# Designed miniproteins, single chains, continued (2), part 21

Each design is a single chain, and the fold is of that chain. pLDDT is the mean over its residues in the fold that is shown.

## One batch from the design tools (miniprotein)

Design m4702
Fold by ESMFold2-Fast:
Structure m4702 (fold): chain A 74 residues (1-74)
Amino acid sequence: SPRDAVPARARAVGEELIAAGRELDSPELIALGEAVLAQLPLRATVPSSEWEVRALAAIEAARARAAEIRARLA
């Protein structure tokens, strides 16, 4: 359902970044993944529409940072 799409994306991106960080031995990638996953419990603290905007922004910021880190590791 639409209400589950953003939480599922946050979980998938967070877990992907942690896995990549462990594979590449990059603490910064692990920390980015953990920061994305930390958005999930914040769903209980704000209206769902505000949480979704914030979570999507956090996902995009983490993906951009991960790309910069991956470029430095190459």
Scores: mean pLDDT 82

Design m4703
Fold by ESMFold2-Fast:
Structure m4703 (fold): chain A 91 residues (1-91)
Amino acid sequence: EVRTVEKTLTVTPERKERLIKAAELLARREFLEAAKELSPLFPISDDDVVLDIKVKLEETGKEYSGFAAVKYLKTLKEGDVVTVTVTYRPA
């Protein structure tokens, strides 16, 4: 069973670093390792399989996934507000 969780986050240095690392892992198809970076930010388990992450900036309404999400996340500043949707399969 595949599930999705959406959360709106204020960007902090720690959250930005975790989101970038998770997006890079997913771009490389490392689905199990991505869960470890996202579990502190989302109501998911480290044992879950993360399949995708989509990032949307509220100001522009643009959505990014894969390598585009990595590129976009690197441009974010502290205090920015982003909506992140995680698609995952529970353990």
Scores: mean pLDDT 81

Design m4704
Fold by ESMFold2-Fast:
Order: C-alpha cells, then sequence, then structure tokens
Structure m4704 (fold): chain A 106 residues (1-106)
C-alpha cells in the first residue's frame, strides 16, 4: 500500500517533469517500484501495472509515452517471471499489451 503510494507519486512527478535527466531517473524509480511490488504480492504487482497503464493513457508527450511503454513491457516480463501460470497475471499482461497497442495508434 505504501509501495503503491510511492509508485503513484513517482508517476505523477514523471508526468509533470520537463527535465530530461529527472524523467530518466523517475523512469528507473518507477521500474524499481514495480519490481518491489511484484516481489511483495501479485495484487500489488497488478495494481502497479494498472497505474502505469493509466499514466501512459494520460500523456500526449511522445518521449514520455515511449518511456512508459518500455516500463510496461518490463513490468509485464517481471509479472510473467514471478507469477507464471497465474490467470490474473496473464489477464493483466494482456490488458497492458492492449494499452501499449492503443498508445501506438495515436
Amino acid sequence: EELLEKLKKALEEFLKSTDPEKIKELKKEILELLREAADESLDLAIEGIRLVCRALLRTEDPEKREALKEVLREGCEILREKYPDDLEADITVGLAEIVIAVADLE
């Protein structure tokens, strides 16, 4: 829960930032928080992926979109590795892949 609060805050700062170096640091922090969420529980990992999906759909900045797509792809790999053969994990990965595809069409 504190982990999801940190992730939400990092995503908000990422979306607001205009500093390329800060954006790069926040991308790394967001990915690390997703890894920590997956290490803690499936539910936290799923909610973390959903938060990143929301952030991707909220931004019109091409650089930020590309960074968040990379974060989602990595987050999905973490989820597949940590929770193999889990139906909820598979559904979450499928939804994230749809969100990435929709972002690519814009």
Scores: mean pLDDT 85

Design m4705
Fold by ESMFold2-Fast:
Structure m4705 (fold): chain A 66 residues (1-66)
Amino acid sequence: AVTLSEEEKEKLKEWAKENNLVITDEDAFFLQADSLLKKMKMSLEELLSLSPEDLMALLPRQLQRG
């Protein structure tokens, strides 16, 4: 189950839009992002501080260039 709040999901979508990234599968993207935050013991703010290139490397199937 995804533990991200609706506000955190909106922040992730806005971040992707600002970086010209398209989320191809929102449910899979949020599930993988939530899993990464838990596995790496990372906050959402730390995840959003990554470069688009680094985040695409971690979630390549869920993100593409817009």
Scores: mean pLDDT 75

Design m4706
Fold by ESMFold2-Fast:
Structure m4706 (fold): chain A 74 residues (1-74)
Amino acid sequence: LTTEQQKAIVKAANEALKFVEENKDKLSDEQLYEGAEKIARDVLRKYAPGLSDEEIERIARAIAESVLNVYKMS
């Protein structure tokens, strides 16, 4: 991963986590995952030059799973 791609991943994770924290009492776990995945995917598409659609999808899913697991363990 390039430095730019790595920064985009961190940004995607932070925005996805913020979404989950702000909506955890309002949305189901499924809706939280779907929202986090969409936010991560949108951030990666905008800020991660050179990532393929497949890489974006894979990383966005990993981010959504990770942030939802952090919420559930808290």
Scores: mean pLDDT 82

Design m4707
Fold by ESMFold2-Fast:
Structure m4707 (fold): chain A 106 residues (1-106)
Amino acid sequence: NEEQRVKIVVSRLKRIQQSDPGFYEALLKEIKKEDPQLAENLEILLNNYEDFNVPPPEEDWEKRLDELLLEINEAYQKKDDDLLSSKAKELVELLKENLPELLNLT
């Protein structure tokens, strides 16, 4: 279910944007370095996302998403730019593998 998979990602990023806008901007900057089209598509989806519900992770990739977001946040809080970039790259690879629809919104 493509809509449910997109909601898993967008709900988490929207929560980050609302709770820690500085972290959100840093994360988005790293995603944009790895894949500018994915970053643009994520921003479009987040700007149109009004549901505040964050569904729990059910699949292995969804659990890995939550783990990566936590690891990226820890790197950001420690100001470890190399680790932040490395973990953001892993996030982009996870999203491309599990959400190919985010690469083509047309």
Scores: mean pLDDT 81

Design m4708
Fold by ESMFold2-Fast:
Structure m4708 (fold): chain A 91 residues (1-91)
Amino acid sequence: MSASLEVVSEHTVKVTVRVDEAEGLTLVKISTEDKEIAAVTVVKAGETAEHYIEVEDSSTKFKVTLIEVKAQGVDVVETLKKEIELPPAEP
């Protein structure tokens, strides 16, 4: 997984997340210092998700959590979590 930040305006940051390899359903949770869930999306292996997040300050810190869910039929058999803290967005 890779993630990047882009400042779009004083109050909007674009968060781009790419999932390179996953065997199951992947959930991407985007958090800020003020919000545990700023955005959540489902991303498949090889796909990229882009989210425009409204912030009070473009220096807001972001954290991206990847949750991989493996299911057999209707049963969830495994969940894996990976977390990345992102540096401040560069202009």
Scores: mean pLDDT 69

Design m4709
Fold by ESMFold2-Fast:
Structure m4709 (fold): chain A 94 residues (1-94)
Amino acid sequence: SMREEKEKILEEADKIVQERAPEMATEEAIAKYRPELEALHAEVDAEHAALPEEAKLALKQARLAEFLAELEENEEHKELLLKAAEILREMAEA
């Protein structure tokens, strides 16, 4: 049940990310957010250079979810994104 609950949280967070993807693809959003997202990826690569690529990918996905949570006005969506980030960080430790 706990595994199924975690998978459901990740699935619901993925839907939120997918729904926001068109908004983030505008020239204005790209100009504003791309440098921060590239910096987040570079930070993971620098701080966790010794981790496998799969673990780094999970950490990058966690950082993206945390970033989107900061932009999210819907409190339930924000909570789901933050819970998904925590699950992704746990997966990176495995």
Scores: mean pLDDT 77

Design m4710
Fold by ESMFold2-Fast:
Structure m4710 (fold): chain A 107 residues (1-107)
Amino acid sequence: SAQDQELIQLLDKVLSGLRQAIELVEQGKVIEAEMLVGANALSLAVTLLVYKKENAPEDIIKKVEEAFNIVVDAENRVAASKDPAEVKKILEEARQQIEKIKQEIES
């Protein structure tokens, strides 16, 4: 559906952001990576509010909410750790969880 394609595009943007955050961590730019993860969380929060206001299908809302919770959890864990190796692992785990949500929509 058109809504499935829009959600896939949103998740692709989130995946791109998480990959960029991982690259920033590898460059020693942990604070910049944390800020980028926060920006992705905000983007998902705005999309979730819009979809709820527009009465999007409940399944689509739940998928956006799941993605938002994954990114917010990653942001909080990154802020708590600040060890580059641990931060990279947290972001890789979040990336894998978002990829799984995308695959469920594409099925």
Scores: mean pLDDT 87

Design m4711
Fold by ESMFold2-Fast:
Structure m4711 (fold): chain A 113 residues (1-113)
Amino acid sequence: MEEKERALREAARAVVEGRIDEAVEILAELFGIDERGKELMRRAAEGDLAAFLELVRNDPRAALAAHALTVGKLLAEAGASVEVIAEAMRQVIEGTDLALAAEVQARFAELVA
């Protein structure tokens, strides 16, 4: 429990500081995501919808982690604190429907295209 909260705070800090690759590594260690999943998470965080949909099909846990990373990036861009971002990432991982996550990712992909 405490280790998970600590990892999410460190991932949120990495996101705020623009260290997206470090945030991916932290989330991958926390959720047991392999090298392929990490690559797809990085691409999804840059607005690659096809990468996100591949995660939804093959590794739903990695898909939720990727969506949490995207939400964290958007909140950091909006000026949210590390604590707010960490809590939002936790809520995404624990309570988000993957179909809703896919709709949000599709809109994100359109915004960064």
Scores: mean pLDDT 82

Design m4712
Fold by ESMFold2-Fast:
Structure m4712 (fold): chain A 99 residues (1-99)
Amino acid sequence: SVEEKLDSLAEEYEKWIQEAKKRPLTPEEQAARDARFDAMLEPLIPLVQPLIDKYLRPDLTEEQRRKAARDLAYQIVLDRYYQKKYGYPLLSEEDLLKG
């Protein structure tokens, strides 16, 4: 389910931030880590794309739309992470619609 995918991604995000806290990463290690996280967001892109297509300007390029979808997917994972860890979301559905 979508909720199970979000829970798994929130757990991966916790691991991702904890690894960075253990020692300073080289720029190369940071880039590789960021690329792995971007790859983990890919399954969420088809789920957020209809929202991007509905609410974004029609004059945006396909590349700009894909970037917006990735950025929204990241925010959804971050919100789920904070909800699980601290019991509150960073963004509500209402906040997402008021942008």
Scores: mean pLDDT 73

Design m4713
Fold by ESMFold2-Fast:
Structure m4713 (fold): chain A 80 residues (1-80)
Amino acid sequence: MEKLVFKVEVETPDPEQRAELQKYADELVKEIEKKMKPNATLEEVIQAAKELASGIREKLRELGVEDQAIVTVTVERKKI
């Protein structure tokens, strides 16, 4: 069967803030993966990625590092 895998990588100048943001991103990924159907369309995948990116951006704003952070979201379809 095919599985959708979401990967989020967060880069910030502060290692402690990076760890907090990565943990938050990992939790959002788990929530999105639970909502995704195994046969999700490309449009549904794009929408999920946008929701994930928006949530992470809000957390960056709360921490005051929005202008100093890089967030990368990668989505892959893998055969299991």
Scores: mean pLDDT 76

Design m4714
Fold by ESMFold2-Fast:
Structure m4714 (fold): chain A 92 residues (1-92)
Amino acid sequence: SEETVKEAEEELEKAKKSLLDHLKEYLKANPSATQAEIDRLVAVYGQLLRQSLEDLIKEKNITDPEVIKKLEELVEEAVKELRATAEELAAA
């Protein structure tokens, strides 16, 4: 249903915002973090977002391939935003 898709999108957005906040706090607390440590953290967060999507698809019984593709695209955009945020904050 449209409501189920909207709920999945909202849960993914909340997960993204939580991970962005954690990333920002980590970088603020660890100004000497190496690029390798930052890359590893972003990779872990990306895996958490992809796992959250898989769990949401199963929990909400999302079977529409077009909906799944849209949600996968949202997760990949969220991963790009995490990487961009890490690069911006590491450069500051």
Scores: mean pLDDT 84

Design m4715
Fold by ESMFold2-Fast:
Structure m4715 (fold): chain A 67 residues (1-67)
Amino acid sequence: MVTKFVVESKGPFTLDPAVIQKYLEEAKKRGIKVEHEALPDVLVSGQIADALKVAKEGDTIVLSTPL
């Protein structure tokens, strides 16, 4: 069974791309897949970190942008 965690970017928050990249690399090392749909230039990294705390190998984290 695959569990999906949805992380939404909210507000005009800008994060260092290197910080986002770090979380993506951590997920890959743990066997967790990360999918993203039309991600904005701005994303809240804390939500990604929270999703990674509960995700297991084989899970998928989905990054999404609210309109």
Scores: mean pLDDT 57

Design m4716
Fold by ESMFold2-Fast:
Structure m4716 (fold): chain A 65 residues (1-65)
Amino acid sequence: MEEEKEKILEEIKKYQDEATAVLNRVRDAIDAGRPITPEERARFGAELDENVKKIKEYLKKLKEL
């Protein structure tokens, strides 16, 4: 049970880190004074949505342990 919990927490952390990396790319573009294109916005949104879905799935698994 604890080993399963640790693996789930590690997966959650990976997806949180990926979401943070997306946000950092957005922040870096803003800090550089460069406009974010509509295509980049759509891509960032899709990446964040996928990471949120994965985090929710693993949080549900944690709740069931």
Scores: mean pLDDT 80

Design m4717
Fold by ESMFold2-Fast:
Structure m4717 (fold): chain A 90 residues (1-90)
Amino acid sequence: SASIEKEVDLLEKEVKTLIEMNKALLEQLKRATDPAVKAHIERLLEINVQQLKLLIERAKELLEKATDPSVKERLEETIKRAKEAIEEIK
């Protein structure tokens, strides 16, 4: 349905944005020398990990309702990318 397609599009965009933010934060963390700055970046990464986990749960709910194989593939790939991003932060 048009509603499911729109939800999948928004989910993919949100996951992509968080992954890009996390990559930028990890690069900043590598360059940071001030312990207070490092602690701040680590806190932002932890908030983003929690957001990615919520998006994974949303993707799983959509995957249960999806009937179109292409939509299922997109959701499975989105879950995989979000999980890989979480593992890079640990």
Scores: mean pLDDT 89

Design m4718
Fold by ESMFold2-Fast:
Structure m4718 (fold): chain A 76 residues (1-76)
Amino acid sequence: QHLVLGITPFSQGWLTELYDKLNPSAKGTLRLFKSNQELIDYAKQVKPAEIRIYGELPLELVEELSKIPGAKLIIK
């Protein structure tokens, strides 16, 4: 499964740009979260085969997601 993640506390412009960069098939997998911890907890629960990150996400969030067992992390 592919999972595309975004954080709502960041700029509205960033979220719009991210959404526009997604392929139509990937738009259906976009999830928006209120906090970094909520996103991390969700990703650990879902155990996706692949996590794709688009746009300007915090380095701490990227590092934490890369530690999830079994998930292939792709940064674009």
Scores: mean pLDDT 61

Design m4719
Fold by ESMFold2-Fast:
Structure m4719 (fold): chain A 78 residues (1-78)
Amino acid sequence: MAEYAREIARKLGFSEAEAKAMEALAENYNMSKEEAEELARLIKEAKENAKSNPEKAKEAIKKYEELMEKLGKRYVEK
C-alpha cells in the first residue's frame, strides 16, 4: 500500500481522483517515497507554472513523462 503517494498528492492540492491515481501508480511500479514525491512535485510545478510560465510547465511535463517511462521499463525489466 502506498498511502504516502496519496498523502503527497493531497498536500500539493491535487484532487482525490488524482491522489488515488498517484497511489495506484506507486503500488504498480513499486515507487519509493522519493520517486512519488518527485512525480507529485513535477505535476504541481506544471500546474503552477501553466499560468505564470508555460515554458517551465512544459519542461516539468517532459520530465514527468521521462520519469513515467523509466518507471515502466524498470517495472518490466526487474
Scores: mean pLDDT 74

Design m4720
Fold by ESMFold2-Fast:
Structure m4720 (fold): chain A 107 residues (1-107)
Amino acid sequence: MVKTIEVEVEPDLEATKLSDEELQKLRDEYHKLLNEMKTAAENKDYEKFKEILPRLAELAAKITAYRVYKEENLDPSKLKFTLKVTIEEKEDGSIELTVAVDVEPLP
């Protein structure tokens, strides 16, 4: 069974000013939160999951804004970001968590 949660996030334009060291700290925090979110999903701790989700979304918005600006030469102010969190329960009862950010042009 697969469940997907979608959260629209505003591109953080201040992320274009991040240093490599600041970006690495954000990535480290993002991965830590992903692991905490996986643990919460496995334990069916939906309160912890809800607590983590907004902070994860903020980090994803910053990291994605930096990537599209610095690595893809795109203007994040012209883009729409959607955080997609997919929770898959496998037949053996194990939980797989997938997190992605979809990037689309603004109309």
Scores: mean pLDDT 80

Design m4721
Fold by ESMFold2-Fast:
Structure m4721 (fold): chain A 88 residues (1-88)
Amino acid sequence: SVSKPSEQALKLKNEGNELKKAGRLDDAIAAYKQAIEVDPDFAEAHNELGVVLEERYKLTGAEEDLEEARKEYDRAGVLDLKAAVEKV
């Protein structure tokens, strides 16, 4: 079975979600990156970081955000596949 995200990582992801809803994209990115620092295998945090990076890219045109988002989505996908396999 995959490890559950830590309580600290989950709190940081939830803070990122609230910051994203408030349109505070830079703060949301920082919160999601902190969640990943605490729990690198937290698939939801990687996925949410990808989403907020794409959202910032749509506002700024910064191609580096789109490239980082792709890497985060790839990482989230790998982690989700591992979790799905372990449930069988």
Scores: mean pLDDT 81

Design m4722
Fold by ESMFold2-Fast:
Structure m4722 (fold): chain A 59 residues (1-59)
Amino acid sequence: SMDEEVVREIERAREERGPEFAKTLAVLAIHDGKLTPEQAERLFEELGLTRPKELKVHH
């Protein structure tokens, strides 16, 4: 399970400062060991930060 506080911080950053800043926070969280790259990818999908074209191989 992802760190709940880190997830909330990234969600808030997306809403207040936009998707680019939210992605930056996720990269910093990976560097700090708070998220794995796989957890960050899943979070981006859940927040709608991935493009439909990038997910279309599954769909």
Scores: mean pLDDT 70

Design m4723
Fold by ESMFold2-Fast:
Structure m4723 (fold): chain A 94 residues (1-94)
Amino acid sequence: SPDHTHFDQVMQDTHQQISQIMQQRMMSDPDSYQQIIDQFSDINRRFIQQLADMRRNGSSVDDMIDLVQSFVPQFDSVDPQVGDVYRQGIDRIR
């Protein structure tokens, strides 16, 4: 549906922004990057897997937004900027 296509496009853009944030952190503060990368990778893997499962099962955009919101505190614990980018993504979908 157009709403699911819009969700997918916003999530792709959000993922690209987060990748840039993490890459910049790796280049500017490699010690801090090494401290958080394993935790970030675990959270990101679980998030992407659950989102993909919901998409495959025909979940609504509202249900997928609820999933994104449920992961925001975990992303905030790694990097508040990552959590903020996800909040902005949710606002763009709504």
Scores: mean pLDDT 87

Design m4724
Fold by ESMFold2-Fast:
Structure m4724 (fold): chain A 72 residues (1-72)
Amino acid sequence: MSAEEGLRRGAEALAAAESEAAARTAAHDIVQGAKEFNALDLAIEYLREAARRARTEAARRSAEQGIKELEA
């Protein structure tokens, strides 16, 4: 699986997350994948898209927190 495919699927899972636990796990996986594959800018764009498409406040908040962690 490519880093891009992994990040895209993670962002889709995060946007669709219906629980705080699911949102936190999806955001964590995206952040860790970004660091592991050195794909920080790409992950930030996917997290921004996930925040925009988020079905729940927990999903949006988790995406925003992931962006802050990667920009720090």
Scores: mean pLDDT 82

Design m4725
Fold by ESMFold2-Fast:
Structure m4725 (fold): chain A 93 residues (1-93)
Amino acid sequence: SEEEKKKLEEFEKELSKKLLEAMEKGDVKEMVQIILDALKTSTGGIKEKLEKEVNERLKETEETHEKFAEATKNLKTIEEKLQALADLVESTE
């Protein structure tokens, strides 16, 4: 519906703004936390779309980064995989 579309657009705009601010700081932990909070607070179609987009990006990262693939091989949830990404970046700095 038009109302659901507007809510999705507003959610995407706010999420994009927060992620851009974290990216400008180079804070991968903050970026992961923003995504985790968005997954936790979103519901319905917004949550489904976000989960699909995050899953696709995580899969691409696993296919292109051997260390991340190894870190995530026994993990089942998006949340666990996002935490593994934050931990991996911290350990390589």
Scores: mean pLDDT 77

Design m4726
Fold by ESMFold2-Fast:
Structure m4726 (fold): chain A 73 residues (1-73)
Amino acid sequence: MNKELLEKGAEEAIRLAEQGDVDGALETFIKSAKEAGDELALSAARVIRNAQLSPEGVARAIRHVKEVALEDA
């Protein structure tokens, strides 16, 4: 897994979600998870997308997944 790509992508996705761009945030995070080869983050991103969360909810969920993935969870 490329942790640097996942971290950078997650940070950009959180920024987009905090600006109210839920679709952009989810697209960015899914792309970064695929490029990083992180199947856990990719699965989590799909769950977040299907949950229809608020922008603040999406930002919190992506931040949590980022923390867990970077801790080798």
Scores: mean pLDDT 79

Design m4727
Fold by ESMFold2-Fast:
Structure m4727 (fold): chain A 81 residues (1-81)
Amino acid sequence: MPSIEEIKEELLKKLSELVSEELLEKINGVIDAALAKGTSEENWKAMYLEIADLLDENNVSQEDKEKALEIIAEKALTLLS
């Protein structure tokens, strides 16, 4: 099974196609903060909402926002399994 670090790297790689480098760095910080709190459904939901807010704040298109959030949800499910 892939490690948490490998899942994070794959997630960031996929997101790099949809968001700016500056926004990707902010998203990476949110993911690191969530991982530091532990792998729980509550912490992953908080991370998802924080990233959704970052995408909205940085004027990412609705289409790209939905695609980015889908990637995050898919990877979160893998980490919660």
Scores: mean pLDDT 77

Design m4728
Fold by ESMFold2-Fast:
Structure m4728 (fold): chain A 70 residues (1-70)
Amino acid sequence: SSELEAEIEDLRRRIEELEREIAALRERLKTVTDPAQRAAIEREIQILEGVRALLQGVINFLEKRRKELS
């Protein structure tokens, strides 16, 4: 349905935002030399990658439902 497609598209936009945040943190990691700050950035990246994976799981579930309705 168009409603389900809109929900999937919204979730994909949220993933794109997370990917931009992850990319910015990875760029920052290239210039940071302090071990404690590096560890903190790596933890932030791990958390955001976890959220991205969870959102991708939701999209996969909704896409399966969309196929059942098609």
Scores: mean pLDDT 88

Design m4729
Fold by ESMFold2-Fast:
Structure m4729 (fold): chain A 76 residues (1-76)
Amino acid sequence: MKVTVKVEGDKEKLEAAAEKLKGREIVVNVDGRPVVGKIVSAEVEGDTLTVTLEVEDEKAAELAKEAVEDEVRLLL
């Protein structure tokens, strides 16, 4: 399924984060099983970064959103 994460911050830092995130995979653990989420786009609009990713599982989608949000904050 397709999920979207939005993070607010400094535009230049968000643009740098978007470049680092493009094409990356996020691995999350769902009930002892690793599930891969793929980052299909990372776009900056004003002071907001919008990251879109695809995951196979609804539980993985929620965990992948959280993982991406944490990744972006680490890059800021």
Scores: mean pLDDT 79

Design m4730
Fold by ESMFold2-Fast:
Structure m4730 (fold): chain A 91 residues (1-91)
Amino acid sequence: IEVKATLAEGPTTVSIQVEISDTKVAKMVLRDGDTGEVVLEKRVTSPIQVATVPHRRVGETNTYEVILVDESGKELGVAARLSHQAAAPLP
């Protein structure tokens, strides 16, 4: 499955935008790439999906995996892998 994924960093959150061309995708799962923990699950209702999540580890590189799931619950694989450095706020 082919998707475009972009990550935008905020001071306390990251926003991940995923463009999904496959109409068979029913759910998007955002997983922590280092721990395997599911951070967010979202139903796919449009071709463009946005997930906004808090910074998980401040001062560290946080890695996210975007996993797409069909209506039968079948995982279609890791569609994108994104990383960001969680910046500490300036004093």
Scores: mean pLDDT 75

Design m4731
Fold by ESMFold2-Fast:
Structure m4731 (fold): chain A 70 residues (1-70)
Amino acid sequence: SLSPAGLAEALREFSKTSSNSKLLLQASDYLLQGDFDKAIEYLEEAIKKETNEGEKKTLRFFIGLVRQLQ
């Protein structure tokens, strides 16, 4: 089932191979705090800095999941 903790863990795992790891870890921290708007803001910043289209698609999917938690 979808949960803030589960999604935060997925973002933390994804951050290990991302050049945008700091932004993804910040988004993960905001998810754990229940600040979904801040989590989305940091994910959108990661998308702006990302050049890999597959990674951008994954990040957009994560934003969709965060919106389901609101």
Scores: mean pLDDT 86

Design m4732
Fold by ESMFold2-Fast:
Structure m4732 (fold): chain A 64 residues (1-64)
Amino acid sequence: SAADVERLRRLAAEYAARLQAADPRLRVTYEVLDADRVRFTLELDGVTIERTLSGEQLEKLLAR
């Protein structure tokens, strides 16, 4: 639903902000793929890492 996508966007934004706060040199971008999947792209010093996370995984990461 639209509400599920909105919740996922909010969780993704919170996680991206947390990563950015931990290392300001880290470039964080994300793309909401559907109601339960977000792809994060993390770039630092020429190294790129991509991860796809679910809403449940994001909630667990943010609870730390």
Scores: mean pLDDT 84

Design m4733
Fold by ESMFold2-Fast:
Structure m4733 (fold): chain A 77 residues (1-77)
Amino acid sequence: SSVEENLKKLEEWLKKNEDKETAIEKLAEAKAIVEVAEELKKNKQDSYESEEFEEEVAKKVEELKKKIKEELKKKAE
């Protein structure tokens, strides 16, 4: 899908242009936006107010950021 292709392109761009931690944070934010949007569509709910959407995205970013950092800690020497 175009979204998946764009996320891969973003990941490659971030890897080349940002430090590792910043790249992970930005990638987590992009993925969070996509996942929240897909969840809203799947549930056939009315569109969230922009503030509600921002809150759900912020929560998802924190979850994804923690997950990615935890995986990195397991690989830390």
Scores: mean pLDDT 72

Design m4734
Fold by ESMFold2-Fast:
Structure m4734 (fold): chain A 84 residues (1-84)
Amino acid sequence: MAALEAAARARTAARIKQLEALHGRTPAEEERQAMLDRELEELRAGGRYDYTQSVSNGTFSLSGSFTARQDGKEITYTGELTQS
């Protein structure tokens, strides 16, 4: 179990890096940028996670949701990450 939690944390860190890279490379879509910025802030805040992972033909897929707090309100997000 601890190994799966470590993997989830690693995937969260990879997602943060991906969002940071995309933020710098996706200047044209303002609404999408706002959503990416929000997702990045929630991931940095260290939300509570619930996830499912699978491996097929060497491809790692992670999907799940996380809950974070902003302005005293709990916010739940659902996301996915695929890694080959």
Scores: mean pLDDT 54

Design m4735
Fold by ESMFold2-Fast:
Structure m4735 (fold): chain A 57 residues (1-57)
Amino acid sequence: SEARKARLKNVAANNRDSAELQARGIEEQKDPETGAKERKKLAEWAAHTEANLEASA
């Protein structure tokens, strides 16, 4: 249903926003090398979660 798809998209958007906020904190508090690695992990997690939610729609 359209309502289900909209709900899953909203959850995926919230996951991406959460990862972005965490990445900003990491950027401010860690050295560039460590920060880059942690931001990459967060981005991969957000993308993986979004793909799984879309696949289940």
Scores: mean pLDDT 71

Design m4736
Fold by ESMFold2-Fast:
Formats: C-alpha cells, sequence, structure tokens
Structure m4736 (fold): chain A 68 residues (1-68)
C-alpha cells in the first residue's frame, strides 16, 4: 500500500542519518529502484509513488549536505 511505501521512505531517511556517505548513496539508489519497480507494477499508484520518491530525494539531499 501507499502508506507502507511512505513508512519505508521514512525508515530509509532515518537509516541514512546513521550510515557513511557511500552507504547513504547506495541505500538511496536501492530505495528509488524499489519505488520505480512498484510504480511499474502498480500504474494506478504511479503518481503517489513518484511524489514519495521526490520527497525522499529532497530530504536525502539535505542529509548529504549536512555530512559534507
Amino acid sequence: SIEEVRKKAEEVLEKMKTLSGEEKLELLQQTLREIQTLADQNPELRKELFEIGTELTEEALKILDEEA
């Protein structure tokens, strides 16, 4: 469900705060691929999934900027 994907995105952001820079990028890339796969399998949810992916990317960039 969309709610489960939102929860996973929040969990990913929390995990990113505890990981090294390279591990943060790997986790982000893997999570974005999973969202893309879900969008391909569930076209009716594509818009919501893309919004979650965008929000995840914006928040992840803030975390990466803080670590630089």
Scores: mean pLDDT 80

